# Designed miniproteins, single chains, continued (2), part 30

Each design is a single chain, and the fold is of that chain. pLDDT is the mean over its residues in the fold that is shown.

## One batch from the design tools (miniprotein)

Design m5076
Fold by ESMFold2-Fast:
Structure m5076 (fold): chain A 61 residues (1-61)
Amino acid sequence: EPFEKGKEALEKGDYRKAVRYFGEAIAEDPRNKEVLALLAEALYKLTGDPSYREAAEKYRK
């Protein structure tokens, strides 16, 4: 499951792989807020762009 692989990569600090796997997970279920939040979190960790941190917090609520 891409979602589980994304979570594993995020936990290991492999943010590039986390983005890839969460991207695959959201392609399968585009409205899943949990996946959107984790994808935004991984993008923030990878890029340092604060807009992704804001997006992650919005989707977690």
Scores: mean pLDDT 81

Design m5077
Fold by ESMFold2-Fast:
Structure m5077 (fold): chain A 67 residues (1-67)
Amino acid sequence: SDAELRARALELRDRGLEAIVAGRLEEARELLREAIRLLEQLPPDDAEAQAELDNLRVELAAVEAAL
């Protein structure tokens, strides 16, 4: 379901952000990539999912620039 996809993506987001704080950038990159992949499967009219997706793309770009 869309709710299960969103819940899983948000769990991966939270773990990715924790990995950033801990300096585990390779792990953060993998977690954020998977969160983005799940959010991309949600409908394009899901405004909350699209806002989260935009935020995660910015976070991923920052992580990759720091690697």
Scores: mean pLDDT 87

Design m5078
Fold by ESMFold2-Fast:
Structure m5078 (fold): chain A 58 residues (1-58)
Amino acid sequence: MTEEEKRRRILELYFTSDPQPSDEEIAKEVGVSVEEVRRIRENPTATPEDRALIEALS
């Protein structure tokens, strides 16, 4: 996956899953580190593209 695809998948899992998965579950599913998931989760609107994605998922 590209970096954009990973970020998108993390945001989708975080905002659309019920119950909300843990950072570890997201990391396993996307194939990234737990630290990377936390960075994206803590600043999900870092880019205009991420902001638009969150608005679409809300």
Scores: mean pLDDT 71

Design m5079
Fold by ESMFold2-Fast:
Structure m5079 (fold): chain A 81 residues (1-81)
Amino acid sequence: MEEVRELLERVVELAEEAAKEEDPEKMKKLLEEAERLAREAAELVRARAPEDPELGELAREYLGEVLKILEEAKEKLEKLA
């Protein structure tokens, strides 16, 4: 699960950078990278959840919060496009 945590931390960093970015093209690039990493994290959670139910549940909750942050940033980008 450490691998999932590192991916989710990186997603949050990219989303925060996107939120501070004023250039729509650069913001889009940051969000595309964040979304790619978030998808990778989701696949890892799905694969490992049966072996680590408690860690899987915590990772799912954390992933959900991170995906919300990404969704809000993507909505902001759509308003700029």
Scores: mean pLDDT 73

Design m5080
Fold by ESMFold2-Fast:
Structure m5080 (fold): chain A 80 residues (1-80)
Amino acid sequence: SPLVEQLVAEARRVLDEAEEILKYLESHKPSERDLIIAYMVVIAAHATVLLLERAGADPETVAEFRKRVDELEKKIKELS
């Protein structure tokens, strides 16, 4: 459906922005505040994937995004 296609596009944008924030943090020594913001972004990314799954997005797309969120969370934990 057009709505699901739009949600997939929005989710991809959210994940791309989250990964950009992570790249910035990897390039600079993160403050405690930076780490809190990074974890808030991970929570938003998890919520986005959950919304896609509930909206009936393609399982392969959901799996792709879930993998990206898990990798993002792992890298942020490595910065802590």
Scores: mean pLDDT 83

Design m5081
Fold by ESMFold2-Fast:
Structure m5081 (fold): chain A 71 residues (1-71)
Amino acid sequence: SMEEEKLKELKEKAEEEKKLLEELAKKDPEFLPKELVEKLLEYLDKILASKSLEEALEKRNELLSFLLSLA
């Protein structure tokens, strides 16, 4: 279904973002403080643990809300 495809897309994107975040944290630890990296990884893991598109979108919105709070 389209919902299953969208859930898969969101999870694949979250996995890519998780890998990129871990690589960036190793390369530039001054730019990405450990506490921020750990918090972002927690949000990404929540998206990956989601069992439905609705849940994944809700967890993605929580991540976006967190990122906006840093601006």
Scores: mean pLDDT 84

Design m5082
Fold by ESMFold2-Fast:
Structure m5082 (fold): chain A 80 residues (1-80)
Amino acid sequence: MTPEEKIEKLKEEYSEKIKKAKTPEEVKKVLDDFRLKLSDILEEAKNAGASEEEIKQILEKIKEAEEELAKLAEEVLEKL
């Protein structure tokens, strides 16, 4: 599984967790856990000797995934 595929899978998994959150604290915990998992994927790629081009692609995918989850979290928080 590529880093980009891992990020996409995490986004889908954590989107479902956010949708099931019942409190603002649960939403925040899910977002914090997601960011830690994304950071782990980036560090694993760096430690595996990923090129600057590969790192750039991973960072762009991370940014997109974080923005999408942040937007979803905001929508869920509006309903709580």
Scores: mean pLDDT 85

Design m5084
Fold by ESMFold2-Fast:
Structure m5084 (fold): chain A 92 residues (1-92)
Amino acid sequence: SWEDAAKKAVDNVVKDALAYMKERLSPEEQAEAEEALQEMKEIAYKMIDAGKSLEEIKKALEEFVAKQPEHLQELMQKFVDAIVTELKLLES
Protein backbone atom coordinates (compact mmCIF):
# COMPACT_ATOMS: atom_id res chain seq x y z
CA SER A 1 0.00 0.00 0.00
CA TRP A 2 1.00 3.66 -0.28
CA GLU A 3 0.76 3.89 3.52
CA ASP A 4 3.33 1.07 3.91
CA ALA A 5 5.68 2.75 1.39
CA ALA A 6 5.27 6.15 3.11
CA LYS A 7 6.04 4.68 6.56
CA LYS A 8 9.12 2.92 5.11
CA ALA A 9 10.30 6.26 3.66
CA VAL A 10 9.85 7.91 7.09
CA ASP A 11 11.77 5.02 8.73
CA ASN A 12 14.65 5.49 6.26
CA VAL A 13 14.82 9.23 7.05
CA VAL A 14 14.84 8.42 10.80
CA LYS A 15 17.71 5.91 10.33
CA ASP A 16 19.74 8.48 8.34
CA ALA A 17 18.95 11.18 10.94
CA LEU A 18 20.15 8.95 13.80
CA ALA A 19 23.44 8.28 11.95
CA TYR A 20 23.83 12.03 11.25
CA MET A 21 23.30 12.93 14.93
CA LYS A 22 25.66 10.21 16.23
CA GLU A 23 28.52 11.79 14.22
CA ARG A 24 27.79 15.40 15.27
CA LEU A 25 26.10 15.67 18.69
CA SER A 26 27.14 15.04 22.29
CA PRO A 27 25.45 12.05 24.02
CA GLU A 28 23.11 14.41 25.92
CA GLU A 29 22.18 16.40 22.78
CA GLN A 30 21.71 13.13 20.86
CA ALA A 31 19.31 11.71 23.50
CA GLU A 32 17.16 14.88 23.46
CA ALA A 33 17.14 15.05 19.63
CA GLU A 34 16.36 11.31 19.31
CA GLU A 35 13.31 11.72 21.59
CA ALA A 36 12.02 14.60 19.42
CA LEU A 37 12.75 12.61 16.23
CA GLN A 38 10.75 9.61 17.52
CA GLU A 39 7.77 11.88 18.34
CA MET A 40 8.04 13.33 14.83
CA LYS A 41 7.97 9.78 13.39
CA GLU A 42 4.82 8.99 15.43
CA ILE A 43 3.10 12.17 14.16
CA ALA A 44 4.02 11.28 10.54
CA TYR A 45 2.71 7.72 11.00
CA LYS A 46 -0.58 9.00 12.51
CA MET A 47 -1.07 11.47 9.65
CA ILE A 48 -0.28 8.79 7.02
CA ASP A 49 -2.76 6.35 8.64
CA ALA A 50 -5.40 9.13 8.68
CA GLY A 51 -4.96 9.60 4.90
CA LYS A 52 -3.73 13.20 5.25
CA SER A 53 -2.21 15.04 2.27
CA LEU A 54 1.52 15.79 2.04
CA GLU A 55 0.73 19.47 2.77
CA GLU A 56 -1.16 18.48 5.95
CA ILE A 57 1.68 16.15 7.04
CA LYS A 58 4.23 18.95 6.46
CA LYS A 59 2.10 21.42 8.46
CA ALA A 60 1.70 19.01 11.40
CA LEU A 61 5.46 18.30 11.50
CA GLU A 62 6.33 22.03 11.28
CA GLU A 63 3.87 22.77 14.12
CA PHE A 64 5.67 20.08 16.16
CA VAL A 65 9.06 21.73 15.40
CA ALA A 66 7.71 25.12 16.58
CA LYS A 67 6.87 23.54 19.99
CA GLN A 68 10.42 22.16 20.44
CA PRO A 69 13.19 23.94 22.42
CA GLU A 70 14.74 26.69 20.26
CA HIS A 71 18.14 24.91 20.12
CA LEU A 72 16.53 21.84 18.43
CA GLN A 73 14.30 23.67 15.93
CA GLU A 74 16.87 24.03 13.09
CA LEU A 75 17.87 20.33 13.31
CA MET A 76 14.24 19.13 13.55
CA GLN A 77 13.24 21.30 10.55
CA LYS A 78 16.05 19.63 8.57
CA PHE A 79 14.45 16.24 9.35
CA VAL A 80 10.96 17.54 8.39
CA ASP A 81 12.41 18.70 5.05
CA ALA A 82 13.91 15.21 4.49
CA ILE A 83 10.60 13.44 5.32
CA VAL A 84 8.60 15.79 3.03
CA THR A 85 11.12 15.32 0.18
CA GLU A 86 10.94 11.50 0.39
CA LEU A 87 7.12 11.45 0.60
CA LYS A 88 6.89 13.84 -2.38
CA LEU A 89 9.07 11.45 -4.42
CA LEU A 90 6.61 8.61 -3.66
CA GLU A 91 3.71 10.73 -5.06
CA SER A 92 5.64 11.35 -8.31
Scores: mean pLDDT 87

Design m5085
Fold by ESMFold2-Fast:
Order: sequence, then structure tokens, then C-alpha cells
Structure m5085 (fold): chain A 64 residues (1-64)
Amino acid sequence: SQIAELEREIQLLRSQIESLEAVLAALREKGILTPEQEAYLQAEIAALRAKLAELEAQLAALKA
């Protein structure tokens, strides 16, 4: 169903966000995070979070 497909896509995006946040945190803790790398990772995380919000809104509309 469309709901099941959206839930799978949401789960994938959540996993991707978690992985990028873990990378960012690890690099920061090691003191090897460059300003360019931080900006890149934060921009990627923000873009994925925006996508996640859109899919969650679509899922909510289908369940309403």
C-alpha cells in the first residue's frame, strides 16, 4: 500500500539522518571536523530533515 511504502521511505530517511549525525558527532569529538565538512554535513542533514517532514505530512494526511 502507499502507506507502507511511505513508512519504509520515512524509516530509510531516519536511518540516513542518524548516520550523518553520528558522523558529524564523531568528527567533532575527534577534533578533526573542518568548517567546510561541518557546513556540508549540516546542509545534508537539514535537506533530509525537510524531506522527512514532507513525507510525514503525506503519511498523516493518508491516515486522517
Scores: mean pLDDT 88

Design m5086
Fold by ESMFold2-Fast:
Structure m5086 (fold): chain A 65 residues (1-65)
Amino acid sequence: SAREEAERALAEAGRAYRAGNYAEAAEKAREAVEAARKAGASPEVLAELQAVADFFEAAAKKAAA
């Protein structure tokens, strides 16, 4: 289901972040936002997931610099 896809993507994002794979973490977090949107998540949940994606994107940008 889209909810399971969102939960899996978010778990993969966290795992990538702990491994120092910031670009992968950002990509997986974006996938989690998209899957949550398809699952009909509330605007509040989508905002929280977007904040996580933005944080991982910032970490990827910093690591690339």
Scores: mean pLDDT 85

Design m5087
Fold by ESMFold2-Fast:
Structure m5087 (fold): chain A 79 residues (1-79)
Amino acid sequence: MESVRRALKRAAEAAESPDPLEREVGLSFLRMLLALAKRTKDEEALKLLAEELRKLLASPDPAVREEAARLLEEAERAL
């Protein structure tokens, strides 16, 4: 779990970046981590993903908010 927790925090930080390219990269990593957690049925990773995605709903970037909401729905549906 340590490597997944670290990857999640880095991806979430990138999605909060003032650089729009870094935000896009962060969201891409979050999508990849969600797909992995769903495939492995890792409930702990899904819960951590949901927590970080809820924080991104407060993003000033509407593209980040929309993607975070979509990914959050998928994470909660997989729990």
Scores: mean pLDDT 81

Design m5088
Fold by ESMFold2-Fast:
Structure m5088 (fold): chain A 112 residues (1-112)
Amino acid sequence: MRLELGAEGEAALELFDIVAEIRARLVRAGAPADLEVSYTEEGDTVIYTLRLTLAPEAVPVVIETLRERLPSASPEVQRILEEIIAALKAGVDEIVLTLRVDRARLEALAAA
């Protein structure tokens, strides 16, 4: 089963950081998962597609990571994280995130 979600601007950047932490925790736990990252450019917008495929053993690691991030997340990201947690509990094993970010903002973050 597959869950598809999108975010833009600051919510997209916040989700990018959360996915990076998910990947780090999955690697640390030795949990079977695959993360595919692709991007395309539409004018001044960079569109990232993050595809996360989880073995059953990886699901608890992802849920725990999202729960730990939930209290400090922005309201829009909290809603997205709650939807992901609910989907994973329902047996979803593939998550596709489409993240739209302004190129100038990405360049500013890379320079900081």
Scores: mean pLDDT 84

Design m5089
Fold by ESMFold2-Fast:
Structure m5089 (fold): chain A 84 residues (1-84)
Amino acid sequence: SAADKKKAEEYYEKGLKLYEEKKYEEAIKYFEKAIELDPSYAKAWYNRGKVYKELGLEGLAEGDYRKALELDPENEEARENLKK
């Protein structure tokens, strides 16, 4: 629903703020909440992947980047992160 998409965006924005504060575990939780409300939210998948990469969780990061690219094929940053 439109309400779920708006709430997903709010959770996503909270996740971004936590990521900037280097609160990685909390950032992941908010990106997970965004994905639960809107599984098609490519940016939430992509940014959770970035947090996993910061934590050295390469396999989880790759999975999230692939999902982000599946949902948004024009996501050049996700594509670049999958080259290595």
Scores: mean pLDDT 87

Design m5090
Fold by ESMFold2-Fast:
Structure m5090 (fold): chain A 80 residues (1-80)
Amino acid sequence: MKEEEAKRLVEASEKGIEEAKELKEKYKDNPEIVKKAEEIIKALEELKEAAEKGDIEKALEAAKKAAEAARELGKLIQEL
């Protein structure tokens, strides 16, 4: 992984983790949303670690997991 690309992925992951933590607090009374926010946090933490290590395959896998969990979270919020 290119150093500049890795730095951008780390920064994006950190921002995403903070946003997911805020959603977890905002919707703390909704266990389905809390669970999806936790899945996003875990996937983004894996993405950050993979990016820092230059592990392209793990970074792509973690990014896919984060994107899927984010789509599911968006659907849950729309159904409120």
Scores: mean pLDDT 82

Design m5092
Fold by ESMFold2-Fast:
Structure m5092 (fold): chain A 61 residues (1-61)
Amino acid sequence: PPPNVPSYEQIYNFIKSLADSGATEETLESLLKWFEEEGASPEVIKQLREAIEKVLKERKE
């Protein structure tokens, strides 16, 4: 079976790839909500929030 709990680095790289490909803050926030609604673990949700925040801050000069 596929792993359901990815590492923080894997999550960060995924979010960064989406942002670099043109995903907006709204799109990333919608993805976070989707994962939460699909039953992702609290740890994964926390890592997603932190990755999104970091990526968005790094994209700003």
Scores: mean pLDDT 75

Design m5093
Fold by ESMFold2-Fast:
Structure m5093 (fold): chain A 58 residues (1-58)
Amino acid sequence: SSEEEKLKELEKELLELEIEIGILEIEIGVSENPSEELLKRLEELKKRKEEVKEEIKK
């Protein structure tokens, strides 16, 4: 069904976001002074992750 297909796409997006967040957190964690751009990207990815989680729960 279209609903199952949409859920599968959201679950894939969630996994991809979790991987990207993990990589970026490591990059920030090893940096003595992480750039504002990297910190902003991390916040944007985390916000997107919460949006995807909310969509999955609906």
Scores: mean pLDDT 83

Design m5094
Fold by ESMFold2-Fast:
Structure m5094 (fold): chain A 71 residues (1-71)
Amino acid sequence: SHMDKLTEEVKKEAERMVEELARELGLSEEEKRQLLEQVNAMVDTLVHLDHASKEEVLRGVRTVLTHLRVK
């Protein structure tokens, strides 16, 4: 469905952002896995909200990851 495709596209982009952050912060494989699980759960929730666009979901993910990066 369109929503399934949206979810997969957003998860791909979110995974790339998590991989970049993990590399920059030197996260362990376990820490990276836990972060990926949390981000994937967030994406699954947000893409099923009324009027949620790919851009809005990715903005939410980016905001969370940016806060982790600047700490």
Scores: mean pLDDT 74

Design m5095
Fold by ESMFold2-Fast:
Structure m5095 (fold): chain A 85 residues (1-85)
Amino acid sequence: MSKEEKAASYAVAAGIALTAAIWAHEQGRRDEALRYGKVAAELLKEAYKLDPSALEWGRRFAEEARRHGMDEVAELIEKTIEELK
């Protein structure tokens, strides 16, 4: 698996985690939503270490989280990506 393919795999996994966070949030399971949000942020961090273009996915995922009213999850993703410079 190439470095770029591996980065894409992490980004896809992060998207799945974010989808789980959105679902948990809609069910009123805010602690689970935050846990999945943390998983998404960590997966995006791994994607970024392999391919800096993953920053764009992080921005899109943060926007998606905010659209669903998950400001804490969005802020977590934004801070994680920002710390990677």
Scores: mean pLDDT 83

Design m5097
Fold by ESMFold2-Fast:
Formats: structure tokens, sequence, C-alpha cells
Structure m5097 (fold): chain A 62 residues (1-62)
């Protein structure tokens, strides 16, 4: 499930992807959010989306 969601985010327009990451950060469990964001870092070709996902992972682990 988390990988399928990450694939959807990776295929989205940059602005939509960034909004989706922010929504998941505030609404998902910590474990599910981290797993999804790790897949987004792997699958996304957009550096801004990948960097934002990495930042959110660090915030959740802090």
Amino acid sequence: MNKELAELIAKAEVEVALIALAVLYTTSSKEDAIETFEYVVELSKDEEVREYARELIEKLRA
C-alpha cells in the first residue's frame, strides 16, 4: 500500500506531489509516513520532491 501511494506521488506534478507529502506528514502514522517517503525518494525523478521527502523523514525521526 505505501509503495503504491509513493508511485502515485512520484508520477504527480511537482506542486501536487509536495502537497501530498505535507498532507501525509500531518495525517499518517509516523511509521507509514516514513515508509512512503522513503519510496518517494527512490521513485521520484524530481529533486525538489525527493529533497522535501528526505526533510520530512528527518523531522519524523527527530
Scores: mean pLDDT 85

Design m5098
Fold by ESMFold2-Fast:
Structure m5098 (fold): chain A 55 residues (1-55)
Amino acid sequence: SEEEIVERLMEKFGVSREQARRAVEDAKAFLEGFGVEATDERILSLAETFLEMSL
């Protein structure tokens, strides 16, 4: 679920819930912009990439 992704990102990166949720929202927007299905696995992978680039 999206909530589980947010919690996993918070645990893995030590970021706030707000930062994790923003990364998830950015990932969803990116995937939808490319016409790609926003599955939980794709959202998680892309959100992790965004957080790695932002840190």
Scores: mean pLDDT 83

Design m5099
Fold by ESMFold2-Fast:
Structure m5099 (fold): chain A 68 residues (1-68)
Amino acid sequence: SREEERRRLLEELREAIEAKDYDRAQRLLTRLVARDLISVEEAQAIGRAIHAKDYARALALVDELLAR
């Protein structure tokens, strides 16, 4: 289902951020937007947090999306 794919990709994104694999994180954000599983605005917020090296905020934003 779309919900299961969304959860799986968000969990993979969380793991990429924790591993500091930002190339993988960027590919996962692009895929999440392309699949209409998150908004462009949500992806931009996570991307900005990663760019700012605010990993706690990036993870919190992903966790908020996982809670939906």
Scores: mean pLDDT 87

Design m5100
Fold by ESMFold2-Fast:
Structure m5100 (fold): chain A 81 residues (1-81)
Amino acid sequence: KPSEADFEAEVWLALGEIYLAIGKLDEKRGNYDSAIESYKKAIEQYEKALAIPGVSPEVRADAERNLKEAKEYLKKIEEKK
């Protein structure tokens, strides 16, 4: 059975992935302000996942990987604006 910490972290990861996807869609459409806001929201959700005590190393690694991706997207889009 998944731990409560892993379950909560996975909920934050899923929300972060949704915001990252919205950001990518807005960037493709040229809506850079909306894309930046969505990338910042994705980062916030991944940081919440990483802040949960007792998450497994696997869930932590997923959160760190997703956080890095979201930060890279934010950096690149700020260069376009």
Scores: mean pLDDT 85

Design m5101
Fold by ESMFold2-Fast:
Structure m5101 (fold): chain A 63 residues (1-63)
Amino acid sequence: MEEVIVGVARGLDADGTPVSRQRIAKSEEEARKAAEELARELEAEGYRLVGAGVGKSETPAAA
């Protein structure tokens, strides 16, 4: 188990279904950049942006 930093973007599709995307990053700065890129990608694909930011996630030692 290891705490990893992730960039997260959340959007809604045309039916109002929530969609979230995340990308693992090595630093909070990279995570912020990844979140912005994911947010732009969601908007380009027609999703309504709900939020984007830096999150933290735990990775299991064995999966």
Scores: mean pLDDT 74

Design m5102
Fold by ESMFold2-Fast:
Parts: C-alpha cells; sequence; structure tokens
Structure m5102 (fold): chain A 71 residues (1-71)
C-alpha cells in the first residue's frame, strides 16, 4: 500500500518539523492536526488508509504535546 507508506513518511516529517518550532508553531501544528483528524471520517478513502492516517495524526499530536510540556 503505497499511500500508507506516504502517510507514515509524512508523519515522520511532521515530527521532524515539530522539533524546529517554537511554542506558537507547535500550538498551530497541533491545531491543524486535530482539524485533519476531525475531518478524516468524512474522507472518501479506504478504511485501511483512514486508520493509518488516524494513527499518524494521533502520534503527531502526542509528540507536539510532549514537546510543549518540555517548554
Amino acid sequence: SELIKLIKEQGERLKELAETLDKEGLEKLKELAEEDLKKLPEEDLPEEVKEAAKEELEEVIKYVEELLEKL
């Protein structure tokens, strides 16, 4: 599943990006990821792809929250 691989790669890139952001940037990234997660059930995608996207968005949100706690 090529699309699931791309989703995993994007999740890793977002975590790398998060490490470079200040507090405002981290809060904005979390907001955007939460919005995407909220919209995900309405997307016209296979359930397997939605589940992979959900897992990656939840991991990004968790990682951003951990970074915010360390500030």
Scores: mean pLDDT 84

Design m5103
Fold by ESMFold2-Fast:
Structure m5103 (fold): chain A 71 residues (1-71)
Amino acid sequence: MAEELARAARERMLALGEAAGEPEAGARLAELAAEAARALLGDGDEARAEALAAEAEPLARRIHEAYAAKA
C-alpha cells in the first residue's frame, strides 16, 4: 500500500511545514517523503529511498529549528 503511505507522509510533512512557518520547506519535504515511501515500499529500492532521505535531511532540520525558535 505504498500510495496510501506516500499520501500520508506528504500530508504530514505539509502540516509540519505549515506549523513551523516554513510552508515551502514543508512542501519540498512532503514531495521527498512521498517519493521515498514509493521507492522503499513500492519498488523495494532502498538505495533510492536513502538518497531521497539524504536530500530531505536539511529541510527536516530547517523545520525542526523553526519549531525550536517558536518555543
Scores: mean pLDDT 77

Design m5104
Fold by ESMFold2-Fast:
Structure m5104 (fold): chain A 82 residues (1-82)
Amino acid sequence: MLEEVEKLLRELVEAAKAGDEERAKELLEQIVELAKKMSKEEQEYVLLLFEITYHELKKLGLLSEEMAEYMEEAIKEIREIV
């Protein structure tokens, strides 16, 4: 499952670069659903990777307002289950 989440996060970065907000939202929903099925230790690791990815995308100016909101909501959902 960790490898699958890492793959989805890479696809999320590509969707952000392309401005594909619909694809990004689908990927975020998949990441959250996978995280819910993981151990607490794996959930904490996913949360860390997600927050790093969010900050890197923000630094690069690749986040639209809508994509930033989707990512913040996904981070919040994972944080609530850790």
Scores: mean pLDDT 81

Design m5105
Fold by ESMFold2-Fast:
Structure m5105 (fold): chain A 66 residues (1-66)
Amino acid sequence: GTYKVTFSGEPAKQIGLVLRLLGDPTVSVTPVGSTTYIVTFSGTPEEQQALVEELESDPTVTVTEL
């Protein structure tokens, strides 16, 4: 699936999360703003669900399904 991900936390936390996403070969990340990214998952539905749940567990991260 494809999601809009917005970070509202500290820059160090944002960098860590972006590096986590970029390190996943099933994830494509496209920056559309200084704190906003379009994230596309190409893994299994289970892998996609786990990553979305990981992102949603962070209160400084907003995830919107596209």
Scores: mean pLDDT 80

Design m5106
Fold by ESMFold2-Fast:
Structure m5106 (fold): chain A 68 residues (1-68)
Amino acid sequence: AKKYLEKGKELYAQGRYEEAVEYYKEAIKLDPNYGEAWANLARALAALGRFDEAEEYARKAEELGYVP
């Protein structure tokens, strides 16, 4: 799971938000309790203007105990 999160962060830093979303979803698929992956997915979705999905997944990260 961590390698997909790491790759997603690299893609996000490059402005490749759609690809970052793909990698964050793979991290979550491998570990659905990975709060950091949910939080990063929400951030990437917000960057794409997908605010409803971003809010939903940010709440999921909070439910899993991921707090900044």
Scores: mean pLDDT 83

Design m5107
Fold by ESMFold2-Fast:
Structure m5107 (fold): chain A 59 residues (1-59)
Amino acid sequence: AAAKRAELEALIAGERASVEALADGLVETLGWPRELAERVATMFAETGIEVAERALSLL
């Protein structure tokens, strides 16, 4: 569930720019396989802010 408002969700999404940028960042920063990074980026887009918030705490 959203903690506050759509503004927070939009800000978090904005920090990631695009799914492509997120996947590239995961590959470069964490050394993830491109396939895994793309799947995770897709999950962020589909699952929304809850997964994004949890994943940020893992980075």
Scores: mean pLDDT 63

Design m5108
Fold by ESMFold2-Fast:
Structure m5108 (fold): chain A 120 residues (1-120)
Amino acid sequence: AISLEELADRALARIETDIKNPEEAEKVRKLFNELFEKIKNGEATAEEIVEKAKEIFDLINKYGKPETVVESMLLAAQVVGLLVAKYQPEKLKEVHEEISKHIKEIFPDLVLDEPSLNPP
């Protein structure tokens, strides 16, 4: 079985390959690492998790390849959801609602399947 940390590392590596600008790819990596640590330590409020996730999604949208940007953004949302579900489950509903809303604002024609954003 793959660990959550290995899944997150694999997801981040894929997202980085989809970002053409190396400086922006490094910024996404740094923001993910900061967010992962805060979630794991229980230090983040739901609002802080949402704001950091939105910043990551906006960078993916701005600098990602058009053919993979939706997949990379959904992958990032899945990883954030899995981390929150594991370390701060009481915040999961609020975080998922705000993340789903933000992704829909970026991709208004995208139908979000709620089960794909809520880990089993």
Scores: mean pLDDT 79

Design m5109
Fold by ESMFold2-Fast:
Structure m5109 (fold): chain A 69 residues (1-69)
Amino acid sequence: MMPSGKELAEEALARLKKAKTREEMEEIVREYIERFRELLESQGVPEEEIDKLVAIAERYWLDVANKLL
């Protein structure tokens, strides 16, 4: 089953805190964004809204990753 948005975010944050390199952090953010997109698609969210929400989420998680480096 697809995790909830909260579970997905908590998993991403835990992985980012354990990451040792910038490249590893960028990979974690990319995997989170892909899974977040899949979650929204599974819930029937329209593609235009998915693109908007994904862009907001990507910006947020890249900022989090940059603060941990």
Scores: mean pLDDT 78

Design m5110
Fold by ESMFold2-Fast:
Structure m5110 (fold): chain A 60 residues (1-60)
Amino acid sequence: GKEEIEKKIEELEREGVRAVLAGDYGTLARLLREIAELHEQLGEHEHAERLRKQADAYAV
């Protein structure tokens, strides 16, 4: 349900913080894309688009 998706987002966001602290921007980009997909499932299309753009920036 929605609650399970929100919990997954929170967990991936915590992993993203750890990736930033480790300087692992490749992992951060992957996590941002996964988080974006979960926001799409919640109908939050603008939020998902912003996250995908952020992920693309870290892939450079």
Scores: mean pLDDT 87

Design m5111
Fold by ESMFold2-Fast:
Structure m5111 (fold): chain A 92 residues (1-92)
Amino acid sequence: MKSVTEELKKMIELAHKDGAKVTVEAKGDTVTITAEGLSVPTLIALALQAIGLGLDGAEVKVEIEGSKVTITVGGLSQEEIDELLAHAKKLA
């Protein structure tokens, strides 16, 4: 799952670059990434990247509400979760 973590970090960076408000939450082995205020091209790019992770065997759920994308990823280690939370905090 380390490659999944690297892709999620890139997705968080893309959302921040687009000026979106990014929130990362952890519960158990699951991380939820919410990006609000996305442009349409960035929203489509994030949704396609998340779908790609799911097709590659990751436990991924994607929800789209207007300019908001919520990406939920399960099966993560505590180290991977801590890395994602630290990355999100650094970009905030």
Scores: mean pLDDT 81

Design m5112
Fold by ESMFold2-Fast:
Structure m5112 (fold): chain A 109 residues (1-109)
Amino acid sequence: MKYRVTVTIKLDVTGKSQEEIDRLVNEIKKLAEEIVKKHPNIKLVDFTAKLLTDPATGKKYLIITIVFESTASLEEIQKIVDEFINKAKEIAEKYGFKVLKVTYTITEL
């Protein structure tokens, strides 16, 4: 059985420089690559980062979307996703970013 996991992280990046944002994106991407190296049967399929500006408030948001595919069990996938999310939040907080929302979906292929 094969699963696709989509993790979406929304951050408030208001007042952050492009260099600070790029550093955060690169650190989270490295974390995703480390998870793939550490866990057999997990493949990184896609990694995207999108900046959105609210024109009414001037607030800026970063949306990071990571897509994994795995043949591991649902229980093991949930454990790995939780580890990834916790470490990603720690990286964001270390660099002074506010995590607004984290969602993930697991779809059977």
Scores: mean pLDDT 87

